# Designed miniproteins, single chains: the designs that were tried, part 20

Each design is a single chain, and the fold is of that chain. pLDDT is the mean over its residues in the fold that is shown.

## One batch from the design tools (miniprotein)

Design m703
Fold by ESMFold2-Fast:
Structure m703 (fold): chain A 56 residues (1-56)
Amino acid sequence: HMTEEEREEMLKYAEELGKRIAENKTVSDEAVKKRIEMALSNNPEARKAFLEAYEK
């Protein structure tokens, strides 16, 4: 459903979002992680970038 350009933008956004959530952790990590994973279900590269940034 996304263009290749949109897919790349989502990848960058996911990485930044993962870093910000990892730094603040003001809510349940599992709930936040699950919600983001669902949003990125159609973009496995963005999902991977988010999870890697989140783990750092």
Scores: mean pLDDT 67

Design m704
Fold by ESMFold2-Fast:
Formats: structure tokens, sequence, C-alpha cells
Structure m704 (fold): chain A 72 residues (1-72)
């Protein structure tokens, strides 16, 4: 089970990579898939077809689910 600290680290790493001028869609998609795999959550995220805003929204949705699960 991911702790809140582990989830926050994943969030910080993704934000840091995006700020370094890396492809934000790929960064958010990768972080979303990583969180989803660890939590057993189904996600459909495709950085080729999604906008940066769509990828960020999916990332936030999965991150929120991860934090809620970690509280249990």
Amino acid sequence: MLSIEEIERILEDAERAAKRGQNGKAVYAGATQRLAKELGIEVKIDPETMSVEEALEEFRRVAELAIEKAKE
C-alpha cells in the first residue's frame, strides 16, 4: 500500500519533471499509470491523443484516489 508520503513524492517528482521543460503529457501520463498500477486502479490515459490539460486532470483524479486509499 502506498503511504501519503510516497504519493506526495510521486506528485513532486512529476511536477518537478514538468517544470524542467519535459513533455508534460508524458510525465503526467507516466505518473498516473504508476499510481494506478500500485493501487490496482483502471485508467485509460494516452499521451498521444490527450491534451496536457486532460492528462493533468486524469493525474489529479488518480492522485486523489491514491491519497484517499492511503488514509485507510
Scores: mean pLDDT 74

Design m705
Fold by ESMFold2-Fast:
Structure m705 (fold): chain A 106 residues (1-106)
Amino acid sequence: DEEDKKLLADFLSILNSDPNWFEKAEEALNKIKNKKTLERLAELLEIRTENYPNDARSWYALGLVYEKLNKPELAKEAYRKAREIALKQGDEELAKRAEERLEELE
């Protein structure tokens, strides 16, 4: 579906350069209603985190997608990675947001 492909591309673009990426990523994710499109987004983020393991935003986004797919253990692992990398990079806001998501899943 061309609309679904656009939604995936728009979501990935938000992670690359948007200063309000947290709010925009959540908004973009909420537009994706199809489970198979969410599964495809998870696959793309898995590839992205494999190729760029220090991209804390991609790990955080992967956690959000896993939560939407009802995969809480995978979501926790992704959020732990996001928090660890964010702390190493001095991104205190992302580290705090990842920690808040982890607390909700406990």
Scores: mean pLDDT 84

Design m706
Fold by ESMFold2-Fast:
Structure m706 (fold): chain A 58 residues (1-58)
Amino acid sequence: DKRKEVLIETAVMIDGVGLELDGASKEEVIEYVRKELEKAGLSKERVEEVVKLLEKSL
């Protein structure tokens, strides 16, 4: 659905930015994204969904 598409696009965008920061480790990028999404008010379950999409993008 639309939410899944948005999560994929967000994961790809953040992945690109993280890698452009001199190749931060995959774990560091994932941890950063997780915290940013938690700050945005997403539940832990939803944050993990985005993290899994990000891992597939890396």
Scores: mean pLDDT 64

Design m708
Fold by ESMFold2-Fast:
Structure m708 (fold): chain A 68 residues (1-68)
Amino acid sequence: SFGEALAELTKDLFSHSGKATLTLSDGTVIEFDASNPAEVTGAVLRAIGENPEKIVLTINGETKVYYS
């Protein structure tokens, strides 16, 4: 299940600010502002809807990988 990966992703997003990018396993790229709760919610919901096996978060020059 993706629940644990989503919890970790959400925690990381609330710990950071500025421009963020989620890259999904199919190559879909979602750009958003991590400081904007509506954009964070929209990006996470879109990522869930695509049912990815892998999400890559890039924020402040750092990269973190989440597996479903």
Scores: mean pLDDT 75

Design m709
Fold by ESMFold2-Fast:
Structure m709 (fold): chain A 73 residues (1-73)
Amino acid sequence: MEAELREEAELLEEVIKKNPDNARFWLGLGEVYRQLGREEEARAYYQKALELAEAQLGPDHPLALAARARLAA
């Protein structure tokens, strides 16, 4: 439901404030915004997740592949 998705987004934003370099949290925030139908914001979060995942884990890591796939849509 929209209210639950907004609450999840707020929680992820709070966690990201403390852990800004964790690609998984940025990917999660992108998924929440995508479910809310906010495509532009979702794309920005997926791009951030991709940049972090490639830098920390490499371009072939599942997190980088997931973020790239989302951006290709």
Scores: mean pLDDT 80

Design m710
Fold by ESMFold2-Fast:
Structure m710 (fold): chain A 111 residues (1-111)
Amino acid sequence: SAAGEAAARRARERVSAARDAVEAARAIAEAFAEALGDLRFEAEVTALDATTARLRLYVDGEPAAEITVRDEDGRIVGLDVEVTAAELPPRAAEALGGVLRGAGEALGAGA
């Protein structure tokens, strides 16, 4: 859909511009929030170490996904994704899919 394509583009551009794992995790959260529109959204970004950040995404108060982002020398080198929601609203599922696709494409440009 147009919304999924827009989410993918925003995620790719912002993750490509990120200098570290925390910036990339925030970029993913921002792209997802913009794609959700009127749906209730929360994001938690936790720095696990100097090169690793964890992003937890919530939709309507329920856990949707957990993403671990890794950086090396100012470049994003890894994304580990766990989708925790058994049932996401279709718009949220499409937004998440688009954002994850865009973020993954940003990794291919980095190495």
Scores: mean pLDDT 80

Design m711
Fold by ESMFold2-Fast:
Structure m711 (fold): chain A 57 residues (1-57)
Amino acid sequence: SGQDFLARLISRETGVSLETAREAVRLLAAGRLKEAADLLGISVQQARELQTLLDEL
C-alpha cells in the first residue's frame, strides 16, 4: 500500500525505526500533522508535504 511505501521511505531517510515511521504515516493519514512532525523531528510544513505525497500514492 502507499502507506507501507511511505513508512519505509521515511524510516530510510530519517533513520527512525519502521514502527515509528508507520505510526507517523498513520498520524499523517488522520491529519494529525503536528503530532507526526513532533514524532519524526521535522517541521509541520515537512509533515504537510509528506501528507500530500501519501495522497498521491
Scores: mean pLDDT 88

Design m712
Fold by ESMFold2-Fast:
Structure m712 (fold): chain A 72 residues (1-72)
Amino acid sequence: MEKGLETARKIIEESEDEAVRQLAQGVLDLLEQGDVEGARELARGAKLVAEEVGDEKTKEAAEKLLKAIEEG
């Protein structure tokens, strides 16, 4: 959980992309509420949508968030 929180905060601070920041904020909000499964599903869904529309930045952010949630 801590690694997921840190990764989400870092993406919010460093990303200029509004969609990427909104994804990271949504994941952060769910993790702060203790909804680890919801955060994982949000990141997974965002990755699938980004792959479908060819949004490499959102896909990369979603993969980083999902990995951080699963590792911490």
Scores: mean pLDDT 82

Design m713
Fold by ESMFold2-Fast:
Structure m713 (fold): chain A 91 residues (1-91)
Amino acid sequence: MDIEEIKTKLSDYLQNGTEPLTKEELELLRKEAEERIKEDPDNALAWKELGAVYYAEEKYEEAIKYFEKALELNPDDEAAKWLLKKAKEKL
């Protein structure tokens, strides 16, 4: 399964409320993001993608933690700011 296609599906789900991802798709995205973070802990995009996976799993406290880390690394990421606000509204 193409990881970039799954990332696009996650983005569409979060922005437009399209079809939710399967447990397998979320697991693949989480592992890929965790691998990228292991290779480069300063990869703001990987932290944001990890947060988005936890948000889609309705694990909002974890999602907030990872979105805050993404924003520490890239404060101008409007998508990460929006997702952080959405996650906080769920608590």
Scores: mean pLDDT 84

Design m714
Fold by ESMFold2-Fast:
Structure m714 (fold): chain A 60 residues (1-60)
Amino acid sequence: APRRAVAIKDYTATKPYELSIKKGDILTILAELPDGSWVAVSESTGERGVVPGKYVEILG
């Protein structure tokens, strides 16, 4: 099953490949990047992008 994560704080995308998230958003994790960021899909919006790992907590 794909890994899920929860946003632990708000993040506003500063680059076109990044995903904006709000605290409490549930994300599906597609890939872990070597720099500690994640490729994720927001379950609430369906949008896909890169999020910094420090802004999310992996679930189960």
Scores: mean pLDDT 83

Design m715
Fold by ESMFold2-Fast:
Structure m715 (fold): chain A 82 residues (1-82)
Amino acid sequence: SLAEQWRALAAFYAEVAARSTNPEAAALLREVAELLRRMAEAIAAGRFEEAERLAREAERLLKEAEAVLTEEDRAAMAEVLA
């Protein structure tokens, strides 16, 4: 389901955050994971307007995270995806 896909993506970002040695990147990725988890819950409950607001906030934070990610953080992402 769509909610299951977003829960999986939330778990992915939480795992990347847990492996990050950069506390700034880890904090942003943890917040992205929480927003995506809440988005999945909103979708499952039929609260699509809330899900859309959460998605926009997650996109903003993900752009902020991209600016502070190190090569080590990107390697951790690749490892979790493998």
Scores: mean pLDDT 83

Design m716
Fold by ESMFold2-Fast:
Structure m716 (fold): chain A 88 residues (1-88)
Amino acid sequence: DNDVYRPNPLLKEILEKVGVHADSYLFSEIMLAFFEYLRKEKLYDPKDPSVANLKGTLLGEILGKDEIDLSDLDEIREALLKHSTLVP
């Protein structure tokens, strides 16, 4: 997907914590930053790496989710794009 998105201020704060500093991003860059944030904050379930625990985290607050299934890329995409604006 070559569409460019502007994340909301809270999501932008997450992206900046993993070294992504721009006004707009390709969705692939947002997705990469999302997985890097999970790794950096150790949010992956140690028994099942297909699950991330977001409860009580800034990312969980932003996405409105306590847990996310990392094997469902459509769920991840929908959650991230809900907090981003398509740049025309």
Scores: mean pLDDT 76

Design m717
Fold by ESMFold2-Fast:
Structure m717 (fold): chain A 99 residues (1-99)
Amino acid sequence: MEEVLEEGRQALENGDYDKAIELFEEAIKLAREKNDKVGLARAYALLSVAYAMKGEIEKAEKYLDEAFRIANELKDLDEQIEVTLWLMQAALALAIAKR
């Protein structure tokens, strides 16, 4: 999981948004298979960032909303705090992309 998310972030830093999207979609699949809600919310938040950087605002908003929905299902406050940092990054990327 962490390796796939890190490779995806490297793709974002290199401007390879299509590769980043593929890697984050793989991370979503892995998180679902493992019932990893924290990983799932992180993957959706990063997928939102990738779409925002591509200028696909509607898709970015859709995936950010999904990340917030999953975060609201978290019962552990520490897990919710961890995910909030990823949600803040995604929200900032989306806000910048809308300008």
Scores: mean pLDDT 83

Design m718
Fold by ESMFold2-Fast:
Formats: C-alpha cells, sequence, structure tokens
Structure m718 (fold): chain A 80 residues (1-80)
C-alpha cells in the first residue's frame, strides 16, 4: 500500500463493502476521508493505521469506534 490516498480509498471501500458494525464503518469513513485529503508517505500512514486498528479493536460502542476514527484522522492531519 503506497501513500495516504491509496489507504484512504481502501478504507472507504472496506467501510462500504465490509461486514462491519455501524461504528466501525463510520470510523473507517472518517479515516479514509482524512487519508485522501493529505499527501503522506506510506510509513507515517502505516504507523497511524496501526494505532487506529488497536483502538478500534477495543471499541465496544459506535461512539468509541467513531472517536478512534477521529483520533486517527487528527493524527494524519498533524503529520501532513
Amino acid sequence: MEGSKELGEVALKVAEDGDLSEGQRKALRIIGEAAKEHDLPAEKVREVAGKAAEKLSFAKTEEEAIKAGEEAAEALKKLA
């Protein structure tokens, strides 16, 4: 996976087509849109994605999943 735009497109596709909870779907849309907005190197995107995946795996509610997505989006914005 190369760059933030490609990761963003993959995340949005998984959010649309994946067998996910509504909270996970919303979180992936937030992350995907942020990744597409910023032109970031793949290494930085992978680090943020890893942390987001960890937080999202422990999200028990839609609100917690959305918060994990928003935190990942803010991290991507700060790296841009």
Scores: mean pLDDT 71

Design m719
Fold by ESMFold2-Fast:
Parts: structure tokens; sequence; C-alpha cells
Structure m719 (fold): chain A 92 residues (1-92)
């Protein structure tokens, strides 16, 4: 569902911003879980390359939050959102 993908992207974006603000590894894990749900949905739709991009940036994001690198975390989050938006455009 396009609406499910959009909801997961919005949720991952909000959780990601919260994780950057708090620096809490648990908030970063919450963002990663939503990104993993998006990747699963994209793989089911045949968009495996976009799913792997989202998983890569979600991992980079969690690692950056854990390291206390807010600049790297924001960059990884922005790349993940970009990949998610590309997926939404392909599913229209």
Amino acid sequence: SLSRLASLLAGASIAGVAAIWTGDPQDAKNARKLAEEMATLLKEQGYEDLAEQILKYAREFEDAVRAGDSEAALKALQEMIKAGNEAIEKLK
C-alpha cells in the first residue's frame, strides 16, 4: 500500500529527528525498526535495491547516533528519506 509506505516513511523521519535530539540509542533503534518495515514492504513489491539503500542508511544512522555524531546522523537520515521518497514515486 502506498499509504502504508508513506506512513512508515513519516514515522521513521519523526523517530529519526527525535533520536538526533535525544541522542538515545533506543530512539535510534525505533527509527531503524520503521526503516526495516519499509524495506520489507519494498522487497515484497520488487524494489530490492531501494530496500537495501534504506537499510544501509538506517544502519549508518543508528551507528552515528550511538557515536554521538549528530552531523553524520542527520546526513544518513536525509539519504534514507530521499530513498523512501524515490520508492513512493515508483509506486504511483
Scores: mean pLDDT 86

Design m720
Fold by ESMFold2-Fast:
Structure m720 (fold): chain A 74 residues (1-74)
Amino acid sequence: SLKEEIDRGIELAKELVERAKASSDPFEREVDLGIAAILAAVMREVAKQHGDEEGVKKAEETLDEIYAAERELR
């Protein structure tokens, strides 16, 4: 279902954040966090368009995690 695809996208974004945190390469960290942010933002927009309030909340929480990671790793 669309909800399952949104949830998978959010999970992938979170995996990219964890990979960025584990990396000592500033380029890898920036790329992974950037891709995670784009993916989470797309999932948020898709969830909004389809009335998936839970998906919107999860995507917004994931974006907050990404921005926190960017502050800690830069």
Scores: mean pLDDT 85

Design m721
Fold by ESMFold2-Fast:
Order: structure tokens, then C-alpha cells, then sequence
Structure m721 (fold): chain A 53 residues (1-53)
């Protein structure tokens, strides 16, 4: 699959994140392109997980 499809699947299947939330995280990270969208993805995932604790 694409990076976006693979990361969405990871968030939903491995981390138990809702599909709608996972899609928003991936979309927001990709909106950083041509900047460091992979770094943005990591930052968004970390922020979301901290807010769940």
C-alpha cells in the first residue's frame, strides 16, 4: 500500500485508534508536504497518545 494506507492501518490495528481519528492524523501529517511530514506524523501520534493518558 501507500505510506498513508500503511500508517492508518498501524494506528487502527496496533494502537486501537478510531479510523476517523487515524485518517485525520495521516491527512494532517501529509499536509506538511513538502516539509518533514514523517516528523509531523510522529509528533501528532505522540500528542494524541499523551492526551489519552
Amino acid sequence: GTWADDQKAYLVEELGIDEEVAQKIVDEALSEYPGDWKKKFDELVEKYLKERE
Scores: mean pLDDT 79

Design m722
Fold by ESMFold2-Fast:
Structure m722 (fold): chain A 74 residues (1-74)
Amino acid sequence: MSNKEKAKKLTKLAEEYLSAGDYEKALELADKALELDPNNVEALSVRGAALQHLGDYDRAQQYFQRAEQLQQQQ
């Protein structure tokens, strides 16, 4: 499995934990996905959402902006 495929699986798991309200676990999984694929738009969005729920609004905004920039360039 490629790093991109592994990142997609980790991102899907992160989304599941985010939906379940486990924001710390969602953040961990999104971080792992971004280690494998730093420009994964979905992983950046999950990381931003998890940070927002944990009260880190400034960092959340940075990740949302990065995800939006990457989405607009492709």
Scores: mean pLDDT 85

Design m723
Fold by ESMFold2-Fast:
Structure m723 (fold): chain A 56 residues (1-56)
Amino acid sequence: SAAAQAAADAARAGGAAGIARLREEGSSPHGVETVRRAGQADLAALGRETGLPVEL
C-alpha cells in the first residue's frame, strides 16, 4: 500500500540520518557499524511484514 511504502521510506530515511549523526559526533567505526546492522535488521523485519524492500 502507499501508506506501507511511505512508512518504509520514513524508516529508511530516519535510520540513515541517525547513522550520519553518530559518525558526525565521532562515534567509533565499530559502534556506528553495530547500530547500522541493528537498524538494517529492523528495516528487514519491516520489509518482511509489509512485503516491501527496505535498506539503509
Scores: mean pLDDT 63

Design m724
Fold by ESMFold2-Fast:
Structure m724 (fold): chain A 61 residues (1-61)
Amino acid sequence: ELDREIKVALAEIYLALGNLDAKRGDVEGAIESYEKAAQLFREAGDTEGARFAEEKIRELR
């Protein structure tokens, strides 16, 4: 479904934002971006994408 594809694309954008925030030392911002990515992946039914974003959050905590 097109809506699922759009959600996956948005999740990938939030993952990239989280990576940039982490690189800048903005751990709080990175976690927020990864949380949004995980939510979007779950809504899209992308279990692997959601798991990946959750692992990124765990590594920063």
Scores: mean pLDDT 83

Design m725
Fold by ESMFold2-Fast:
Structure m725 (fold): chain A 72 residues (1-72)
Amino acid sequence: MAVQVVEVEAPGSDAGVEEVIKEARDMVESGEIDRRAVFVVYTEPAVADEVQVRMSPRMSELGVGATAVPRE
């Protein structure tokens, strides 16, 4: 068994976070990924914690893990 990792880049804006959530929902609903998947979301260092807090409950509702990772 291995955790499936999905890497995406998103600006720390509301629109960027919503786009990641929509992409994750689409992948889950289409069966492209299973509920063991973890999304690694690369975003601006200054807002990574805010992105984590904002997306985490919604990604959890989809049954997937999510981690916001600061880039640059």
Scores: mean pLDDT 76

Design m726
Fold by ESMFold2-Fast:
Structure m726 (fold): chain A 57 residues (1-57)
Amino acid sequence: SEEEREELEEQRRAVEEFARSARREGRVEEAIEGLRVLAERSPLREHVRRVIEELEE
């Protein structure tokens, strides 16, 4: 549904903002570990995986 799409888009942005904050704070390894756990349990696992890949580079 349109509501489900909006919710997923908000969650995608939240994941991206979390990753950006982690980079600024120098907590990249901690963020990657947290995102790996989230990816295993999330409908956004593919998106979360890509954010992890971006953090690893």
Scores: mean pLDDT 79

Design m727
Fold by ESMFold2-Fast:
Structure m727 (fold): chain A 67 residues (1-67)
Amino acid sequence: MKISDEEIRYAFALMLLGLGDVLEKKGRYEEALKTYQEAFDLLRDAGAPESLIEYVEKKIEELKKKL
């Protein structure tokens, strides 16, 4: 069984979302922003649900307002 590149990108993006949330809660907004931006690109490339992509996009915009 060979895992697809899209599945790997999706799984990695979900891990980055978790890391971004932790960084945001610690007040590390610059690092959280970079992490969410990487997750956004991976989710888009993996064909993730629009609702999840929109959620991450809103997080990026909220963090930009705090910087």
Scores: mean pLDDT 81

Design m728
Fold by ESMFold2-Fast:
Structure m728 (fold): chain A 103 residues (1-103)
Amino acid sequence: ITVTQSPASVTVREGETVTLNATASEATLIDWLKQRPGQLAELIISNTSTRAPGVDSRFSGSGSGTNHTLTISPARLEDTATYYALSRASGAQGQGTTLTVVA
């Protein structure tokens, strides 16, 4: 399967809600990873909607079948990162969405 993410990049103000999308070519569960430049990718959401331990409740995952979303509400400056959608069952990973949060 193929995972496609949109938008490729997005800029939001601190305190806004941001939604990142992932579309798979066939039905799958998605993991969401957060990666800052020069750092290892961190799992934030597993199996579409399960928040990883220690991850802020501002992060939520939802979706079913081929359509999946990651929502960050409210956005904070530390959320600036590239977010990747990964289908572990197939090994397919999206190209990433780069989020920039500004004051």
Scores: mean pLDDT 85

Design m729
Fold by ESMFold2-Fast:
Structure m729 (fold): chain A 59 residues (1-59)
Amino acid sequence: MAPSPEEAKRRAEAGLAAARAVGASEEGIQHAEDALKYAEQGDGEKATEYLKKAGELVG
């Protein structure tokens, strides 16, 4: 799914907060930070890609 830039940013922020809260690996946190960075730049596609990668490393 290709979420709107606003939704991608909101999901990236939630993902980063969740990753930090559960003590995810540095790699998982880094991917979540990259997702937020791309969402802030308006790159919803890249933001979604990195959010997915962060989720896979947290789980």
Scores: mean pLDDT 72

Design m730
Fold by ESMFold2-Fast:
Structure m730 (fold): chain A 82 residues (1-82)
Amino acid sequence: EEEARRAALEAAERALKAAREAGNEAAAAGAEEAVRAVREAETAEEAAERLLALLRAARAAGDSDRATAAASALGALRGHLE
């Protein structure tokens, strides 16, 4: 569980660094929300729910850049869950 949340956090933080280096404000904002979602979650399951909500909201808005960090973090989280 903690390893899964750590993997998700590392993925979100990596996305945030990449977005900031590229000067992409939308991607950086999405990555900041993904980092917050993982940090504020008490469990890996709660982190997955929060990341999925961010991903759905970004997709509904047509904002693929904001969706990227949430998708990457969710993928990393799921990769470490049974």
Scores: mean pLDDT 79

Design m731
Fold by ESMFold2-Fast:
Structure m731 (fold): chain A 58 residues (1-58)
Amino acid sequence: MPSEEELVKSAVELAKSMLAAGVPAERALRAVRQLLDREGVPEEVKRKVLEAVRKLMA
């Protein structure tokens, strides 16, 4: 299992790649959420990752 910092970085990079490819922000967020659910990460980590991705889109 990656560290919390590694998960945040991976999710942000995934979101950046999707946005650069023209994917809508809501779809990028959904993909990140699905990844986190699949990995079974704790709610606290999931919240931090989603917050970092949202800041990227601000």
Scores: mean pLDDT 77

Design m732
Fold by ESMFold2-Fast:
Formats: sequence, structure tokens, C-alpha cells
Structure m732 (fold): chain A 60 residues (1-60)
Amino acid sequence: SKEERIELAIKNLKEKAKELGVSEESLKKAIEAIKKLSDGTDESTLEGAIKALDILEEGK
């Protein structure tokens, strides 16, 4: 389901952030990007995941 995909994206994001030592603030912003861009469509969920990864990468 769409909810399951969003939850998986968030879970993977949290695990990756934990391994990389990303700040909680960057992780929170990335999760919010996924949730806001998800807007109930599969395409939005994918775009949200890409946006979230960009936020993590920009966390210099």
C-alpha cells in the first residue's frame, strides 16, 4: 500500500541516517519532505524519497 511504502522509505532513511551519523534535525527535515511530497500518490512518494536523500547529502 502507499502507507507501507512511505513507512519503508522513512525506516530506510532513519537507518541510513543512524549509520552515517546524520543530525536529528536533518533526518527530521528529510522525513517531513517524504510525508509532504507523498500526497497519497506513488510518484509523490518516490519524489519525496529523492528529496529526502538530497537533504541528507546536503547535511555538511
Scores: mean pLDDT 66

Design m733
Fold by ESMFold2-Fast:
Structure m733 (fold): chain A 80 residues (1-80)
Amino acid sequence: MSGKELAEEALKLAAEAEKLAKTGKEEDARKAVELANEAIELGLKAVKQGDVTGGIGAVLAAIGALLLAEQVLGRRIPAR
């Protein structure tokens, strides 16, 4: 799998995670956390394989989905 293919797969997982997080359901939010973590892993792997822009984009999208899911689960995100 090339860096571009890894970034494309990571973006698909991040988009699915965001969709699940937006439902506001706890079960969907738990699945969104799992998918977002997988998207982050694949996005970082894409960066290592040379698709820095695509990989970073996928990681940022996944982090956004993860933050939404954590809000649904009632977890406090510490403000710095």
Scores: mean pLDDT 80

Design m734
Fold by ESMFold2-Fast:
Structure m734 (fold): chain A 107 residues (1-107)
Amino acid sequence: KAKEYFEKGKEAFAQGNFEEALKYLEKALSLSKEPTAEQYLAMGEVYFAQGNYEKAKEYFKKAIELAPESKVAADALKELAGIYLRQGDYEKAEELYKKAEEIEKKL
């Protein structure tokens, strides 16, 4: 049930319809007894695309905390690194990319 809204949210995001993507992803979260790391990653990606770096960081961190040694966490770490690069924090970005690579090598 939540999966259908999650898929609609991802489709809207792919089409550049960020407001609609957020509405569907929020609906997916509301229908989930336990939010998934993938749902948090998707929320972070939409906020990042909108330039809302504070909310993007929040959701990427939630995804990493929920599934720290997963492919989703590696993807969230790379996205978070992209935000730090845009903010000029190259050291933090490099640290996050290295953590993502370490996880991906174990997958």
Scores: mean pLDDT 85

Design m735
Fold by ESMFold2-Fast:
Structure m735 (fold): chain A 55 residues (1-55)
Amino acid sequence: GEAEKEELKEKLIEIIKKLASERPLSKNEIYKEAAKELGISQSTAKKLYYEYLTS
């Protein structure tokens, strides 16, 4: 549901920020690792992140 989508988005943002601060990875590698942690596709991770940035 929408609540689950928002929780997933929050978890994704936390993982991305943590990876970006701890390791000098490319954007694609960060999305790939974050997507793997959450069990979603890399394209879904990118889409959710863009939605977060444009809100």
Scores: mean pLDDT 77

Design m736
Fold by ESMFold2-Fast:
Structure m736 (fold): chain A 71 residues (1-71)
Amino acid sequence: DKQTELAREALEAVRAGDFDKALELVKQMLSLGPLSPEAIEILERAATLAHIQGNDDLVKAALEAIRKGLA
């Protein structure tokens, strides 16, 4: 599952403090269309961590990807 793979990579990038890479990975997920439930769950974790770390761009990108997955 490509969306789940990208979501896991994005979460790892956030954990590593590589926010530029995490943002690019989330943008790639957005280009793939609706997300799987597993990808949404991982993105929610990534967004929560990014919010705690103060990265608003990542939070916005992750929320947009989740919205597309739910629609």
Scores: mean pLDDT 75

Design m737
Fold by ESMFold2-Fast:
Structure m737 (fold): chain A 65 residues (1-65)
Amino acid sequence: MEEEFEREVRRALADMYEGLADILEKQGKKKEAAEFYRQAATLYRESGDEEHAEEMEKKAKEVEK
């Protein structure tokens, strides 16, 4: 099931991007953090996790303030 495998990979990548964005935000790299939050949002949405995607989009906007 290629489609199922792709979804699992996207979720794993989304989790990784979210973690990296959190680290960048803590270091004051707001622009980079926002970019990774948006990447995570796209991947969460593509994997069917719309709630997580919306949270990532919100964080990206808040970080760029």
Scores: mean pLDDT 81

Design m738
Fold by ESMFold2-Fast:
Structure m738 (fold): chain A 86 residues (1-86)
Amino acid sequence: MKVILVLKGLSPTELTGEVLRAIGLELEGYKVTIKIDGDTLTIEIENASEELIQEYLDYAKELEKEGAKVTIKEEGDTLTIEIEKP
């Protein structure tokens, strides 16, 4: 399964933290694509495990409790998680 994580409204510090996390996944052997457009970060992960998918879903739920807008969309074998910070 492919996971696409879209993070919007990130501060420079938060953006750096998310990029470092994505690099960590690439070092673990995942195929990761990172795209930055202003304050929007898109991370695409190929062949994500069910455990990794659950970790991102739990992370999205935690951010939603903190006031972020979360949209989850599944299309075929691709899961897209969009998180917009307040």
Scores: mean pLDDT 82

Design m739
Fold by ESMFold2-Fast:
Structure m739 (fold): chain A 70 residues (1-70)
Amino acid sequence: SMEEDKAALERILAGLKRVTTPVQLANLIHELRELAKTSSAKEEIERAIEALERGDIETAARHLERALSL
């Protein structure tokens, strides 16, 4: 549901602010890819994934915040 997707996005966004290892980052990217399959905010989630793959956590967080506002 949209409420469950929103809760998952909020959890992932909080996780990005606390990520300290490559494994943690890879797990968050995996969760985002799974959410993108069913979310109405797919485009913003995919942009967040692209930013994370470049190591740009700040840009990824902004895209997730935009996804939450949709």
Scores: mean pLDDT 83

Design m740
Fold by ESMFold2-Fast:
Structure m740 (fold): chain A 63 residues (1-63)
Amino acid sequence: GMSIEEIREKGLEEIREAAEKKDVEKINELSKQTIEELKKKGASEEEINELEREMARIVAENL
């Protein structure tokens, strides 16, 4: 199974690709899926907040 770090890295990469394509619906879907998978793996509130900050940064840089 994937680790928390692997889930984060994969999610951020997929979100970056969607953002480069301006696919807002896909960004929202991937963001939700990544957060849900991290929570399922027992990620802390701090780890979730850090992911949300990185997602927002990627979106701001590409949209």
Scores: mean pLDDT 83

